# Designed miniproteins, single chains, continued (2), part 36

Each design is a single chain, and the fold is of that chain. pLDDT is the mean over its residues in the fold that is shown.

## One batch from the design tools (miniprotein)

Design m5225
Fold by ESMFold2-Fast:
Structure m5225 (fold): chain A 62 residues (1-62)
Amino acid sequence: MILIFDPSASREELEKKADEYAKQGKDATVLSEVSPGLYNVVSTDAVVGKVEGDVHLAAPEA
């Protein structure tokens, strides 16, 4: 599963990226935005920017 999060991008842009992965037969999901520019990434606040990879909602190791 690919997690897509980017606080600089709109949700529509992130959904388009997820659709591209889906067309390739890959599972992708867009992370929920708590407020504009803020994402709830499994209770982590250390990660910023674009995150892509086989990640199952696990917080990055600190």
Scores: mean pLDDT 52

Design m5226
Fold by ESMFold2-Fast:
Structure m5226 (fold): chain A 74 residues (1-74)
Amino acid sequence: SPIEEELEKLFEEYEKILKELIATTTDEVLKAALQQELENLPKQREYLLKNASKEELEQANEQLRRKIEMLKSL
């Protein structure tokens, strides 16, 4: 579905940004937090694709867009 296709694209974009920040940050506390977030992404993706309603997928897409925007502003 289009909403699931958007979810996959947003997860891919979020993963790329996390990897870039992990590679460039000198803040060890921030780096650890970003690494934990990155490690959790496959499990979150699988859960949403298997269990989430259309409304929950729309909410997940909105949350991912906000997270991406926040990380880009760092």
Scores: mean pLDDT 87

Design m5227
Fold by ESMFold2-Fast:
Structure m5227 (fold): chain A 65 residues (1-65)
Amino acid sequence: DDVKEEIERGLVSLGASRKNAREAAELIMKVAENPTEEDIRKVAELAGISVETARALVETARTQL
């Protein structure tokens, strides 16, 4: 859907590979409703982005659900 696609595009623009962006976006969508700090760290590690950026993306997904 649009939210997942927007997150994937955002992650690619931040330097993530298409594969990693897709996997990170899928994880974000699974945990967006009630994310833990561990989930946010996993997103950051998978996408190769900061924890702060991962938290912002999870927050964005949650507000659009």
Scores: mean pLDDT 80

Design m5228
Fold by ESMFold2-Fast:
Structure m5228 (fold): chain A 62 residues (1-62)
Amino acid sequence: MEEVRELIRKAQQAVDEGKKDEAISLANEAIDKANELERQGYDIEAGTLAVAAAVVKVIAEK
């Protein structure tokens, strides 16, 4: 879980810096890791983090 939170934080920082491509890449990596954790049985926590990462990605795409 901590790795996913760190990726979301880095993606948010990239958005603030105007690095859209980097932010999208980091958000996608966070989503992938959250999906892996969901397969391991961390469904609620992983789902919440995946949604947070998806929101950052949408903001970065704008």
Scores: mean pLDDT 77

Design m5229
Fold by ESMFold2-Fast:
Structure m5229 (fold): chain A 77 residues (1-77)
Amino acid sequence: MVDEEKIEELEKLLKSPDLKTRVEAARELGRIGTERAREAVERALAEEKDEAERKAIRRAFEEGRVEYGIRLIKEKV
């Protein structure tokens, strides 16, 4: 099942005024690896006006996605 409850919690963290909290939430959403998690991060990035903060959030999400992909590869081989 899609981890909806966890995604909702992370969406609240993406709205935090603290950049570290937003970066960590984006990384965890990347680790979840679902379409809904990606959409949550994309919405946060669209609302972010600071380019440096936007890059930090995007990078964290991509790091989480790499971890998700590695897990899938290990399960297949």
Scores: mean pLDDT 77

Design m5230
Fold by ESMFold2-Fast:
Structure m5230 (fold): chain A 94 residues (1-94)
Amino acid sequence: MEAARQAKIAELERRLAEIQARLDEYAKKLEEKGVTSFEEADEEAREILLKGVEDQLEGVELQIELAELEGRDPALIERARALLPELVAEFEAA
């Protein structure tokens, strides 16, 4: 039981680390371009922002799944849920 649960947790943590690494790269590129909002972004920066939103949405779903498997506190789940509407709003603004 515990071994199977730990294996799934490790898989989710690995996938989350991959997403976080991509998000860090996107953030760096946007900072280098001086982009502070989607409105100020050129076509290249908008592509990066859209990829960032897609990766963040995947990351939030994985965080919720991980929180459920680990029996983590409600604060982590609430944080993940709160992020979803904000990311959707950013996408809709395009």
Scores: mean pLDDT 72

Design m5231
Fold by ESMFold2-Fast:
Structure m5231 (fold): chain A 80 residues (1-80)
Amino acid sequence: DLGVDLEETAENIAELFERIREIASPEDVRHTVRIIATALGVELPEDATPEEIRKAVLESTPDQAIAAYLALAVDLAVLR
């Protein structure tokens, strides 16, 4: 099998980020963007949109995409 579906992973990461944006403070959202940028090995603007994050994931490797997804899932779980 193809392993990690980057399109599906990118969509899931963007959806989780949008959920964080709805419940978290602006400072916590910026922190989440930094976590994603670090996991993907890219630079993202502090005001990155879910679409910009989706694009960054699609341009990453499967390993980086998985790392970003896991980091974001942990961040979402502990942010509350």
Scores: mean pLDDT 77

Design m5232
Fold by ESMFold2-Fast:
Structure m5232 (fold): chain A 97 residues (1-97)
Amino acid sequence: LLPSPEEATRAAAEFARDAAEEIAALAAAGDSRKIATGLIPALGILSAEAAFAGAEEAARILAEAAKEIAAAVDAGDYARAAAIAREAAERLAELAA
């Protein structure tokens, strides 16, 4: 079954929350490659899936988060990358409510 917009938004909120914790852990370990090769592409894919499900606002939040996280990681600012992911998770959780 294709997810509903509400299901897609809930999945996005859960993923963004988990991504924020993972970014913080990987940053502490110095493993920026997993953020760049795993988490950022996953956010992009989830954004496309959310858009396909009709969750346009969730898709927009995920796409902007992916872009801003990539910029923060390129600047070496992993604390900012984690903060962006947390903010996206909060916005997505509010949409899912």
Scores: mean pLDDT 75

Design m5233
Fold by ESMFold2-Fast:
Structure m5233 (fold): chain A 120 residues (1-120)
Amino acid sequence: MEKSLEFARELGRELVDKILRNYGLSDEVIENLSDNERSEILDNLLKAFSSLDENAIKNLIGFIKKLLEKGVDVSKLSSLFKMLSDIYEKLGKLEDAKKLKEIINQDNKSAIETLEELLK
């Protein structure tokens, strides 16, 4: 019974990781996530993209900020910044969308400062 449950858990992880890749997360970012972080980011991605949920969007920004603070290079998160920019454009927040597009050309420190401003 335990071996079957371990197999089901691993299969579930692989399916979550496939969905995260479809949303533009790199393999390097995904492999460094805990199972809890995988579940949390997936839930917030689904809510942000399906319903434009502002709390889910802020949670995604907070998650990206934590990755940058851990030393993940801003270029590894470029797809997420583009997706967030597209969400902000759909919300009519054009200036915030522009800031998110410009983050990919910033260093990690400047990117963190921009994300902190978006969380206020």
Scores: mean pLDDT 76

Design m5234
Fold by ESMFold2-Fast:
Structure m5234 (fold): chain A 103 residues (1-103)
Amino acid sequence: MEEVARRLRDKAEAYRKASEKGQEAATLFGQDPEKAVELVREFLKEAKTDDEIYAASLLSAYLGKALEQPDRAAGLATIQQGVDELKAKADRYEAEADRLIAE
């Protein structure tokens, strides 16, 4: 169980970092969408584990969808949806890990 709990915490951490980076990207997107793209691109380059790469890729996909939106407000809402999904995944993996070690 300890090994499984550690794996789940590693996943939670990857998704938490991506959600935090996504929130930074949302702030930048409101001012300069190109800077938001650069921030997420650099974050994806820094990803080392499969979980980090997957979480960063999910954020990158939401940013791509945001750039396809007709206006900045719709783009910001799209990034926020991505941040909310990443945070929910982080919270779920962390709760599952905590449950396993409490048993």
Scores: mean pLDDT 85

Design m5235
Fold by ESMFold2-Fast:
Structure m5235 (fold): chain A 65 residues (1-65)
Amino acid sequence: SAERIALAQTIVEIGKKEGKPDAGRKLGLLVMERDLSPEEVKKEALKLGMSEKAAEEIAKAREEA
C-alpha cells in the first residue's frame, strides 16, 4: 500500500505538470484501488487524455514501484 500511495502521488504530480490535474487524480485513485500493470496504467493515462510522454513517465514509475 505504501508503494501504491507513492505511485498515486507521482501520477498526481505528473498530471499537474501536464495541465491535467483531474486526470492525474482519477488515475491516482484507480491505481490505489487496482493492481494495474505498467501497460494498463499507460493505457488508462491515455484514455484520460494525458500525452504519450506523460503516460510513458507514469508507466516507468509503476515499473520502479
Scores: mean pLDDT 83

Design m5236
Fold by ESMFold2-Fast:
Structure m5236 (fold): chain A 63 residues (1-63)
Amino acid sequence: TMNRAQFQHWLSQVLPLPPNADLAAVADRIFQALNLAPDAEVDAETQQRAAQLFFENPAQFLP
């Protein structure tokens, strides 16, 4: 299980984000799409769902 800061770091490593992407904003949008609380911990299943949502429509999560 990952906390929010660990999740943001994970996003920067595994998703094809721009170098100047606001990781907190991206994480907030993903959490909203998954109906997660802002301080929710992320398990392996949620990580897979987050990646899937991003690859379905990257523009939804990028400013």
Scores: mean pLDDT 80

Design m5237
Fold by ESMFold2-Fast:
Structure m5237 (fold): chain A 61 residues (1-61)
Amino acid sequence: MSAEEIAEQLQYMLGVSEEDARQLAELLLQGRFDDAIRLIVEKTGVTRSAAETVVAYLVAS
């Protein structure tokens, strides 16, 4: 998936702002998965397990 597609999906799934979704997409593309998971938890208040599931869905095949 492209950075734009990942950002759009993050906005849809998590209700984060366009700016936060863009930052998350960049972290995921850089392979910084733990940083992305942490940011999702901080921005949305979801559990770490839920954030890990979102990341796996978007970047794992």
Scores: mean pLDDT 79

Design m5238
Fold by ESMFold2-Fast:
Structure m5238 (fold): chain A 56 residues (1-56)
Amino acid sequence: SEVEKQLAPKSEEEKEVIRETAEKLREIGDLIDQLLAAERNNDQELAQQIREQLKA
């Protein structure tokens, strides 16, 4: 669609920034999944440690 064309990166610099951002977002997503698992296991200590990592 036309909207997708306008949102697509136009330069190599923009592509690198998008790739780096996507990789960091994936890492944050993994930490959130681990946090949810820690809370399900009632592991308050692990949950607190993961929250500290998410702040960094």
Scores: mean pLDDT 74

Design m5239
Fold by ESMFold2-Fast:
Structure m5239 (fold): chain A 86 residues (1-86)
Amino acid sequence: RESELQQRLQATRQSLLQKMAQFRKELRSSKRAQLVIESASKGVLGIHYAVSALVARKEGGDSSKYLEELKKYNEEENRIYKEMLE
């Protein structure tokens, strides 16, 4: 039921998140580095859902669920940024 574009986006997201998880392991001694990687991971998820919403609109589907996920990850990223500045 998912389009080829949605499947390709999911594969790209998984690859990026896997690489970020590896960097997290390497930088585990630094709390600030861990927060940067966590924020970046939320950003990747936000971009994924933003593009998924655009693809859904192009294909005549409902984008509302993807926009809700985008909002959630944008709010999580903002909270991590506030922690990094403190």
Scores: mean pLDDT 75

Design m5240
Fold by ESMFold2-Fast:
Structure m5240 (fold): chain A 78 residues (1-78)
Amino acid sequence: SHMEEKRREAARHLGEAFDLVFQAERAEKNGDTEKAKELYRKAAEHFERASRIFEEMGDVDGAREAQRLAEELRKRLE
């Protein structure tokens, strides 16, 4: 269904975002600050995409949580 397709797309973006966060944390531990920043930026973009999809679905809680995660990463880039 249209709703199931949107849920799968949101889940994919969440998975990609968490994988990128893991890679960014690894880069930080290795002293690769610029690489870590780029990976956190990409992770934030994926959380923002997931939030938008949750909004389209009317999933207010899912949208809010994904946006919160994106904002937390964006603060790390300031």
Scores: mean pLDDT 90

Design m5241
Fold by ESMFold2-Fast:
Structure m5241 (fold): chain A 57 residues (1-57)
Amino acid sequence: MAEDEAARAFLMTTLGLSEEQAEQVLRLRRERGPETAAEYVEALLRGDEAAVEALLA
């Protein structure tokens, strides 16, 4: 719980993600693991829409 709140704050404040994007990262981390969540964050920061879509499929 506390770790999820801190991670959300980090994603939004430090990386500039929206609340929806930060929640999606946390969901991917829970469901598919931390490496998939990290790849999703990298794709978002690059603006790579094809990679974002592939990671959500």
Scores: mean pLDDT 77

Design m5242
Fold by ESMFold2-Fast:
Structure m5242 (fold): chain A 88 residues (1-88)
Amino acid sequence: EIEELLEKALEAILAGDFEKAQEYLEEARKLADEEKDEKAAREATLRAQLRLATRLGDVEALRRLLASAEELGVSQDLIDEIRAAIAA
């Protein structure tokens, strides 16, 4: 379920349908909190949210994603990607 939502979100981002992408990402985030592999599911959702925020140039969204990633303790690679997007 979550993987399908994330794929749909990424397709929506590529198509420029950012409202639909936000809907899919919000659904994925809610489901991630309920998953057995919660941390992995939340990290995957954060990666998709990073793609959307980067496409939009939304620095405030990127800063919020960084705070969430640091709080969750996601991989350093993901944290570095978010920081690079903010610096761009």
Scores: mean pLDDT 78

Design m5243
Fold by ESMFold2-Fast:
Structure m5243 (fold): chain A 119 residues (1-119)
Amino acid sequence: MLSPELQALLKRFEAAAEEDKPAIAREIVELLSKEDKETLLLGIEKLLEIMFKSDKETFLEVVVTVLAELQKLESKETLIEAAKLIMELIKKHRPELVESFLGLASQVLSPEVVEAMKK
């Protein structure tokens, strides 16, 4: 289950102006990095669900911010699972953004993580 603090941040994120969303997304991922893998993956999914209605520029800026923070995770396995989840959700809900997302992911993630996301 998501903590009350994380639920409050997600509500603040949903209500925020597009220009403020990347900074709040960073705070959400920093908090999620202290949680177990299941809670982190659930939090990432909820964050992306909010973003699917955003314009392309805001969506990609938030997703890049999320990937950059996830790259700081000590567990490479958890990073790969989170990156794969993000890719699967983008393919399902915003398939037109897959190429743009892969290009940006290649700039912030290691080549091994990017290759794992494509499988």
Scores: mean pLDDT 84

Design m5244
Fold by ESMFold2-Fast:
Formats: C-alpha cells, structure tokens, sequence
Structure m5244 (fold): chain A 67 residues (1-67)
C-alpha cells in the first residue's frame, strides 16, 4: 500500500540521517515496488542521496501528482 511504502521511505530517511546510505537506498527501492506513487518517492530519495537535486525534485513532484 501507499502507507506501507511511506513507512519504508521514513525508515530510509532515518537510515540516511544515521549515515547508513546503503540501507536508505535499499529501503527506498523496496518502497518503490509497492505502488506508482511509491516508485516515484523511491526514485526521489535515490537521486537525493546521490546529490542529483533536480531529478530528486522532479520525481517527488510526480509522486505528489499520483496521490
């Protein structure tokens, strides 16, 4: 569900804040498998972690449009 995907994204954000970028990327990937909106949220997180702010913002916007 979208709620389940958002939980995975929140856990990924916590992992990134703790400095575990590998875990953050893994959790974002798992979230992206649950729904189209979560797919775009997962991509936004992945690009954000990689420092691609433009792509991150674009995918975050797409996720919001699907909600």
Amino acid sequence: SMEEGRKLIMEGNDADDAGDKDKALELADEASKLSPANKYYGLAVKYGIRGDVEASLEYAQKALELE
Scores: mean pLDDT 70

Design m5245
Fold by ESMFold2-Fast:
Structure m5245 (fold): chain A 77 residues (1-77)
Amino acid sequence: MVPDMSMSVTSDGATIDGVSIELSEDDVLTIKIKMSQSGRLTVTAEAVTPNGVRLSGSKTATLKKGDTFTLTLTPVP
């Protein structure tokens, strides 16, 4: 099941080709973003699972065209 989520993306020269989101049985959410143009990408995301678990994560990376950016959200207290 897809969780309710909020995601903030800041790009510096980067453009996005696709986004894939997967929630595991251990309440870990993985966000994969495929890059269509080189640049720096900052992603901050929060999600609430169907069981009410709150997840959060943030990551910055400099990517090239065709690279995949991966952000993993983990439970917060």
Scores: mean pLDDT 75

Design m5246
Fold by ESMFold2-Fast:
Structure m5246 (fold): chain A 56 residues (1-56)
Amino acid sequence: AARAQAEAAAQAAVDAARARDYESAKRHFGEAVRLAPDDQALLDATARAMTAAARA
């Protein structure tokens, strides 16, 4: 389902941010937005996790 695909894209964005591949992180985050644009909770959690991963 679209939500599961959006969650997978969100996880890929966090993983890319942790690897400091910020271009891939942005692309995967964009995919999560495309798949679940109204899931503000998922998008907010993903952005927060990406920020935390980039600082670790």
Scores: mean pLDDT 81

Design m5247
Fold by ESMFold2-Fast:
Structure m5247 (fold): chain A 63 residues (1-63)
Amino acid sequence: MGLTEEEINEAMARIAFAVVKIEGEKKNLSPEETAELAREFAATLPKGVAEKLLKIIDEWEEE
């Protein structure tokens, strides 16, 4: 048992994305607007978290 910095960054990124997605749903944002909001949010986060979040956003948009 031991969360690495990478695992913490991944967890933080997933939480951040979930929050942005919920806010987007509440405001009836389009998927592209939600992705844009998430990318802007990523720019305000620590680099490690931002990198994980950008990957999550990319995979979500690709899907």
Scores: mean pLDDT 80

Design m5248
Fold by ESMFold2-Fast:
Structure m5248 (fold): chain A 81 residues (1-81)
Amino acid sequence: SEMRRRIMRVMREAIRLLEADESLPEEVKKLAISALLGSAMDAESVEELRERVVEILEKQKVPEEYIKRVEELFREAERRV
C-alpha cells in the first residue's frame, strides 16, 4: 500500500538521520534504530510508528531530552520523504 511505502521511507530516513546525529549517545541511537525496525512492520501509520518508538524509549527509561531529540529527527525524516 502507499501508506506502507511511506512508513518504510520514513523509517529508513529516520535511521539515516539517527546514525549521522552527533548529540545522541550511541546506546540511545541503537535503541531508537531497533525500535524503528521492530515497529515499522506492524505500524499502520507514520504517527503510530512515532508513538511506538517513543513508548519503547520511555519504557527503557531513556531521558526525556534524548526522546525529544529522537522525535525531532523523526519529524525531519517525515519532511524529507
Scores: mean pLDDT 90

Design m5249
Fold by ESMFold2-Fast:
Structure m5249 (fold): chain A 84 residues (1-84)
Amino acid sequence: MKKVEETVKVMMEKAGLSEEEAREIVERIIDEAVSTLGVSRETAEELLRLIATQAPREEVGAVAREMLREANMPEAEAELDATL
């Protein structure tokens, strides 16, 4: 898991996230890439590491915030649907 470890550190530094938050986002992106693109987990890990290390701090922070927001939206929508 050395590529995941590297990406987690980059997310913590560029996005200002805690280690737990960064790890959750990184794992979610990897799982989504494997599921959506059909690539191996190893390929998804390397691709994300390259994107995170090469992308500007501002862009990494924006994507991380958007992913955290989206992570809560499906649950909120499902809860609203159950209330209606």
Scores: mean pLDDT 68

Design m5250
Fold by ESMFold2-Fast:
Structure m5250 (fold): chain A 82 residues (1-82)
Amino acid sequence: SSMVEAMLRLMRALREAGLSEVGTYTAMAIVEGVPVPLSEETIERIRSNEEVQEAARELIESMSKEEKEKILNSILEFYKKS
C-alpha cells in the first residue's frame, strides 16, 4: 500500500539521519497505536532535517482522514494523561 511505502521511505530517511530508533518508534505507533515519547534533542534533529520532514509529510498525506484522526486522537489522549 502507499502508506507502507511512505513509512519505509520515512524509516530510510531517519536511518540516513542517524535516527533509526525514531523509525522503530514510528512503526510501533502506527502498528500498535502506542505513542513513544521522544527527547527534545531528537525532536530538534527531526525538525531540522528537510528529508525527514518531507518523508513524514508524505506518510501523513498517504493516510485516510480516519487514520489521521485516530493517530491525532491517540496523541492528544497521551498528552492529556501526562
Scores: mean pLDDT 69

Design m5251
Fold by ESMFold2-Fast:
Structure m5251 (fold): chain A 98 residues (1-98)
Amino acid sequence: AAREEALRHVDEAIEILEKAAQKYASDPSVEAKRKAKFYESVINKLREAKEAIQAGDLERAIEILRGVAGTLRSTSDPEFRKAAEHVERAIEALERAL
C-alpha cells in the first residue's frame, strides 16, 4: 500500500542520516556537536512524520515531510541529498493515497 511505501522511504532517510550523524559522535569539537544536533533535529522530524503516517494523518505527514525536504535540499551535503530523495518519494506515495 502507499503508506507502506512511504514508511519504507522515511526509514531509509532516517538510516542515511543516523549513519552520517555517527561520524560526529567521537569528535569533541563545537562544530561537530552543532552538526550532530542538526542531524538529530531532522531525524526527530522524520520520526514525527512516521508516527503521523501510522496514525493515518497523511496530510500532517506530508506537511512535515515537505518541511524536512526543504531543509535537506538547502544543504550541499551528499548524504542530505540522498535523504531528500527518499523523503520526496515518501511524499509522492502519500499524495497518491489522498
Scores: mean pLDDT 84

Design m5252
Fold by ESMFold2-Fast:
Structure m5252 (fold): chain A 66 residues (1-66)
Amino acid sequence: MLSPVEEARRLAEQFREAFLAGDGEAAARTLGQYQELMDRASPEERQQMDRVWQQTIDELGRELEA
C-alpha cells in the first residue's frame, strides 16, 4: 500500500504524462483523483502533497519552455 505522499507522486506523474500527450480527459481524471486524495489527507499530508504538485507543475513548465 502506497503512502498518501507516494500516491500523490504517482498521480502527479500520470497527470504530467497525460498533459504532455495531449490527453485532456486522462489529465482531468488524474487531477480529480489527486483532489480526492487531498480531501482525505491530514493537514500535514496535504502540505507534503502540495509540494509534490508544485514540483510537478514547475517541471512541466520547464519542459514546455524547452
Scores: mean pLDDT 79

Design m5253
Fold by ESMFold2-Fast:
Structure m5253 (fold): chain A 66 residues (1-66)
Amino acid sequence: VRGVAVGTGVVDENRYVTLPKEVKDGSPVLVTSASTGEVQETKAEGGKVAVPAFEPGERVGYLVEE
């Protein structure tokens, strides 16, 4: 692992979580629901990640591997 970014976010109305602008497309991302503890594995794309199993307004933690 060459770099790791950890943060928190909120699922938007389109079921995306916005990432820091420095995160490269294709970076692996783990997104964890703050309410349920469920984890989704996904990839950064266009400065965000898709989280279709989470509802808009859900609080999440994320871990980005670069």
Scores: mean pLDDT 77

Design m5254
Fold by ESMFold2-Fast:
Structure m5254 (fold): chain A 77 residues (1-77)
Amino acid sequence: SHDLEADALNALGRMAAWLGLYDLAIELYEEAIKLAESDEVLAESLRGLAEVYKKMGEYEKAEEYEKKAKELAEKAK
């Protein structure tokens, strides 16, 4: 399913971010966002993007993605 593919991309994005490969992590999370079928998986992708932007010093972008992720996580309950 697309959600399984999105979840796998989220895992790869986390690994890329851990390795300091921020541009690759962004690409992987953006692909996961396109494939995510559930708000739960989409929220995870958005949290990942927020963390990467925060590590890059892009605090405004990080805050925007964090807010969107929180809204989706609340909806998924």
Scores: mean pLDDT 85

Design m5255
Fold by ESMFold2-Fast:
Structure m5255 (fold): chain A 85 residues (1-85)
Amino acid sequence: MSKFEKTVERYMELLYETEVERRRQLAANPDPREPLSAQRTAQRSDEEIEKRWELQKKAALEAASQSDTIAGWWEKHVKLLEEAS
């Protein structure tokens, strides 16, 4: 709703999309030599991944509410990610 909430939401959407893509890749080509963390990501449910990103988004919004510097940092990074996309 606020400017910061929209900025954080877009950043988290981009990160979530990256996680979904990574999970698809690991599911299509499982390699037992890959890091355990990557294997666990492939095995996570959509609900578990969504809850994780919601928690990170809430933490980012809380930090931004305490510091304009942190809020500005998020806005800058979202622009860089959108330009890279």
Scores: mean pLDDT 64

Design m5256
Fold by ESMFold2-Fast:
Structure m5256 (fold): chain A 108 residues (1-108)
Amino acid sequence: SKSDKILEVLRELVDRLTEVYEKHRAKMSPRGEIVVGTLVTLASMFLVEAERMVEKGLITPEELKNLALSFLKKLKDFIEENASDIPEDVKNEMLKLIDEAEEKLKKI
C-alpha cells in the first residue's frame, strides 16, 4: 500500500540517522551527543506513532504523507537551530538523509 511505502521510507531514515549518531558519537561534545541523540529519539518516536496510526486505521495515506513531510521539516529546523552544537560533517550527513527521505515521500 501507499502507507507501507511511506513507513518504509521513515524506517530507512530512522535506521540511517541512528547509524550517523553511533558512528560519530565518540567525537561529539556532550552537548552535541544530547542534541543528535534527541533528534534520533524524536524520529524513532514519530515512526512508532505513525506505525500505530496506520495499524489502527486512524490515518489515510495522504494524511500520513503530509504528517511525515511536516515532521521532516521540523527535524531540519531542529538541526539548524542547534547547528553550532553539531559537527559540520554530521549536520550535512543528517540533512542529506532527511532531504533524500523528503524526495522519496514526494514520489509516493
Scores: mean pLDDT 91

Design m5257
Fold by ESMFold2-Fast:
Structure m5257 (fold): chain A 57 residues (1-57)
Amino acid sequence: MQKARAVEDFTATNPEFLSLKVGQVVTVLKEINPHFVLAQDENGNVGVVPKEFLEPL
């Protein structure tokens, strides 16, 4: 499974998005489109994240 790290803070404004803090590692579950992925954090929360806020590991 693909791991990625947040390169900046992201605050979710909708329940479908996942909030991230800079340096947080997530598991990319699937690519939704070229700009967004579905990711899971270390606590098991799942949500949509813009790919631009993630650095592949």
Scores: mean pLDDT 81

Design m5258
Fold by ESMFold2-Fast:
Structure m5258 (fold): chain A 62 residues (1-62)
Amino acid sequence: MSDLERLGKAYKIFTKEHPAPEDAPQLYPLEYFLRAVQETGAVPVTAEHIWGGRKDLEAAFS
């Protein structure tokens, strides 16, 4: 299994343990997470960054 496949599975567990705010799109954090992994080659973000600091991270990855 590739590293990205492993990270995708880890992300599913991660989002189940750290669910999105009620008003957030269900798939938004997955897309953001995968982009961050693709650009950095790692999992640099925490639940706080995905849900709370996402705008700052979006700007950094834009």
Scores: mean pLDDT 53

Design m5259
Fold by ESMFold2-Fast:
Structure m5259 (fold): chain A 63 residues (1-63)
Amino acid sequence: MAVGVGRFGDSVAVVEVDGDKVTIEIRGNGNEEEKRRAAGIALGKVYEKDEEGAKIALEKLQA
């Protein structure tokens, strides 16, 4: 299991990967750019622990 949390502006992103299960939550009142940056920070932290899980999470964020 890998969990990454990213914060940017008024946005917080949490990405959790547990094998094939990926949970992505983006919260806050930030604009789209701030939300994307928060998600990128969270994803980067997951990538440090679980590269394959981070790739799956990235695909979900880009959809």
Scores: mean pLDDT 78

Design m5260
Fold by ESMFold2-Fast:
Structure m5260 (fold): chain A 71 residues (1-71)
Amino acid sequence: SVESEESTRKEVDGKVYFSGTAVRDGIVVRLEAVLNKDGTFLGASYTVEGEGEEGERIRKEMEEYLKKLEE
C-alpha cells in the first residue's frame, strides 16, 4: 500500500513540470515528468530506492507506465 505521497506541479514557458515522491511498502519512488502545455509528453525519469521483490515489482510498474506514456 501507499504510505505517503507528495507531488508538485509547475508551469514554465509553455511546459508543465510534475514532480512526485511516494513511499510504498517502505520503498521510495520518485518521479519527474515534463509535458507541453497541450499535454504532449516530452520526457520522464524515475528512481526506486528499495531492494527485494517489492522493489522489483514497483520498478516494473513504473517501466510499464512510462512505456505507455511514450507509446
Scores: mean pLDDT 70

Design m5261
Fold by ESMFold2-Fast:
Structure m5261 (fold): chain A 58 residues (1-58)
Amino acid sequence: MTVEQIAKKAGVTEAEIKGIIEYLNTLKLPASKATEYLSKILGVSESEAKLILKKYFK
């Protein structure tokens, strides 16, 4: 599943995902905690959240 497909499934735009990732970056969270938080916010699995983080969390 692509990040774009996960965004569509969660009912959010790519821009909204980027905003959430930027916010998580400011919190300086460990990758595991960032994955949990993103999973809960978007209502997606931790595996799907990890794919999103891998794309945007450089």
Scores: mean pLDDT 77

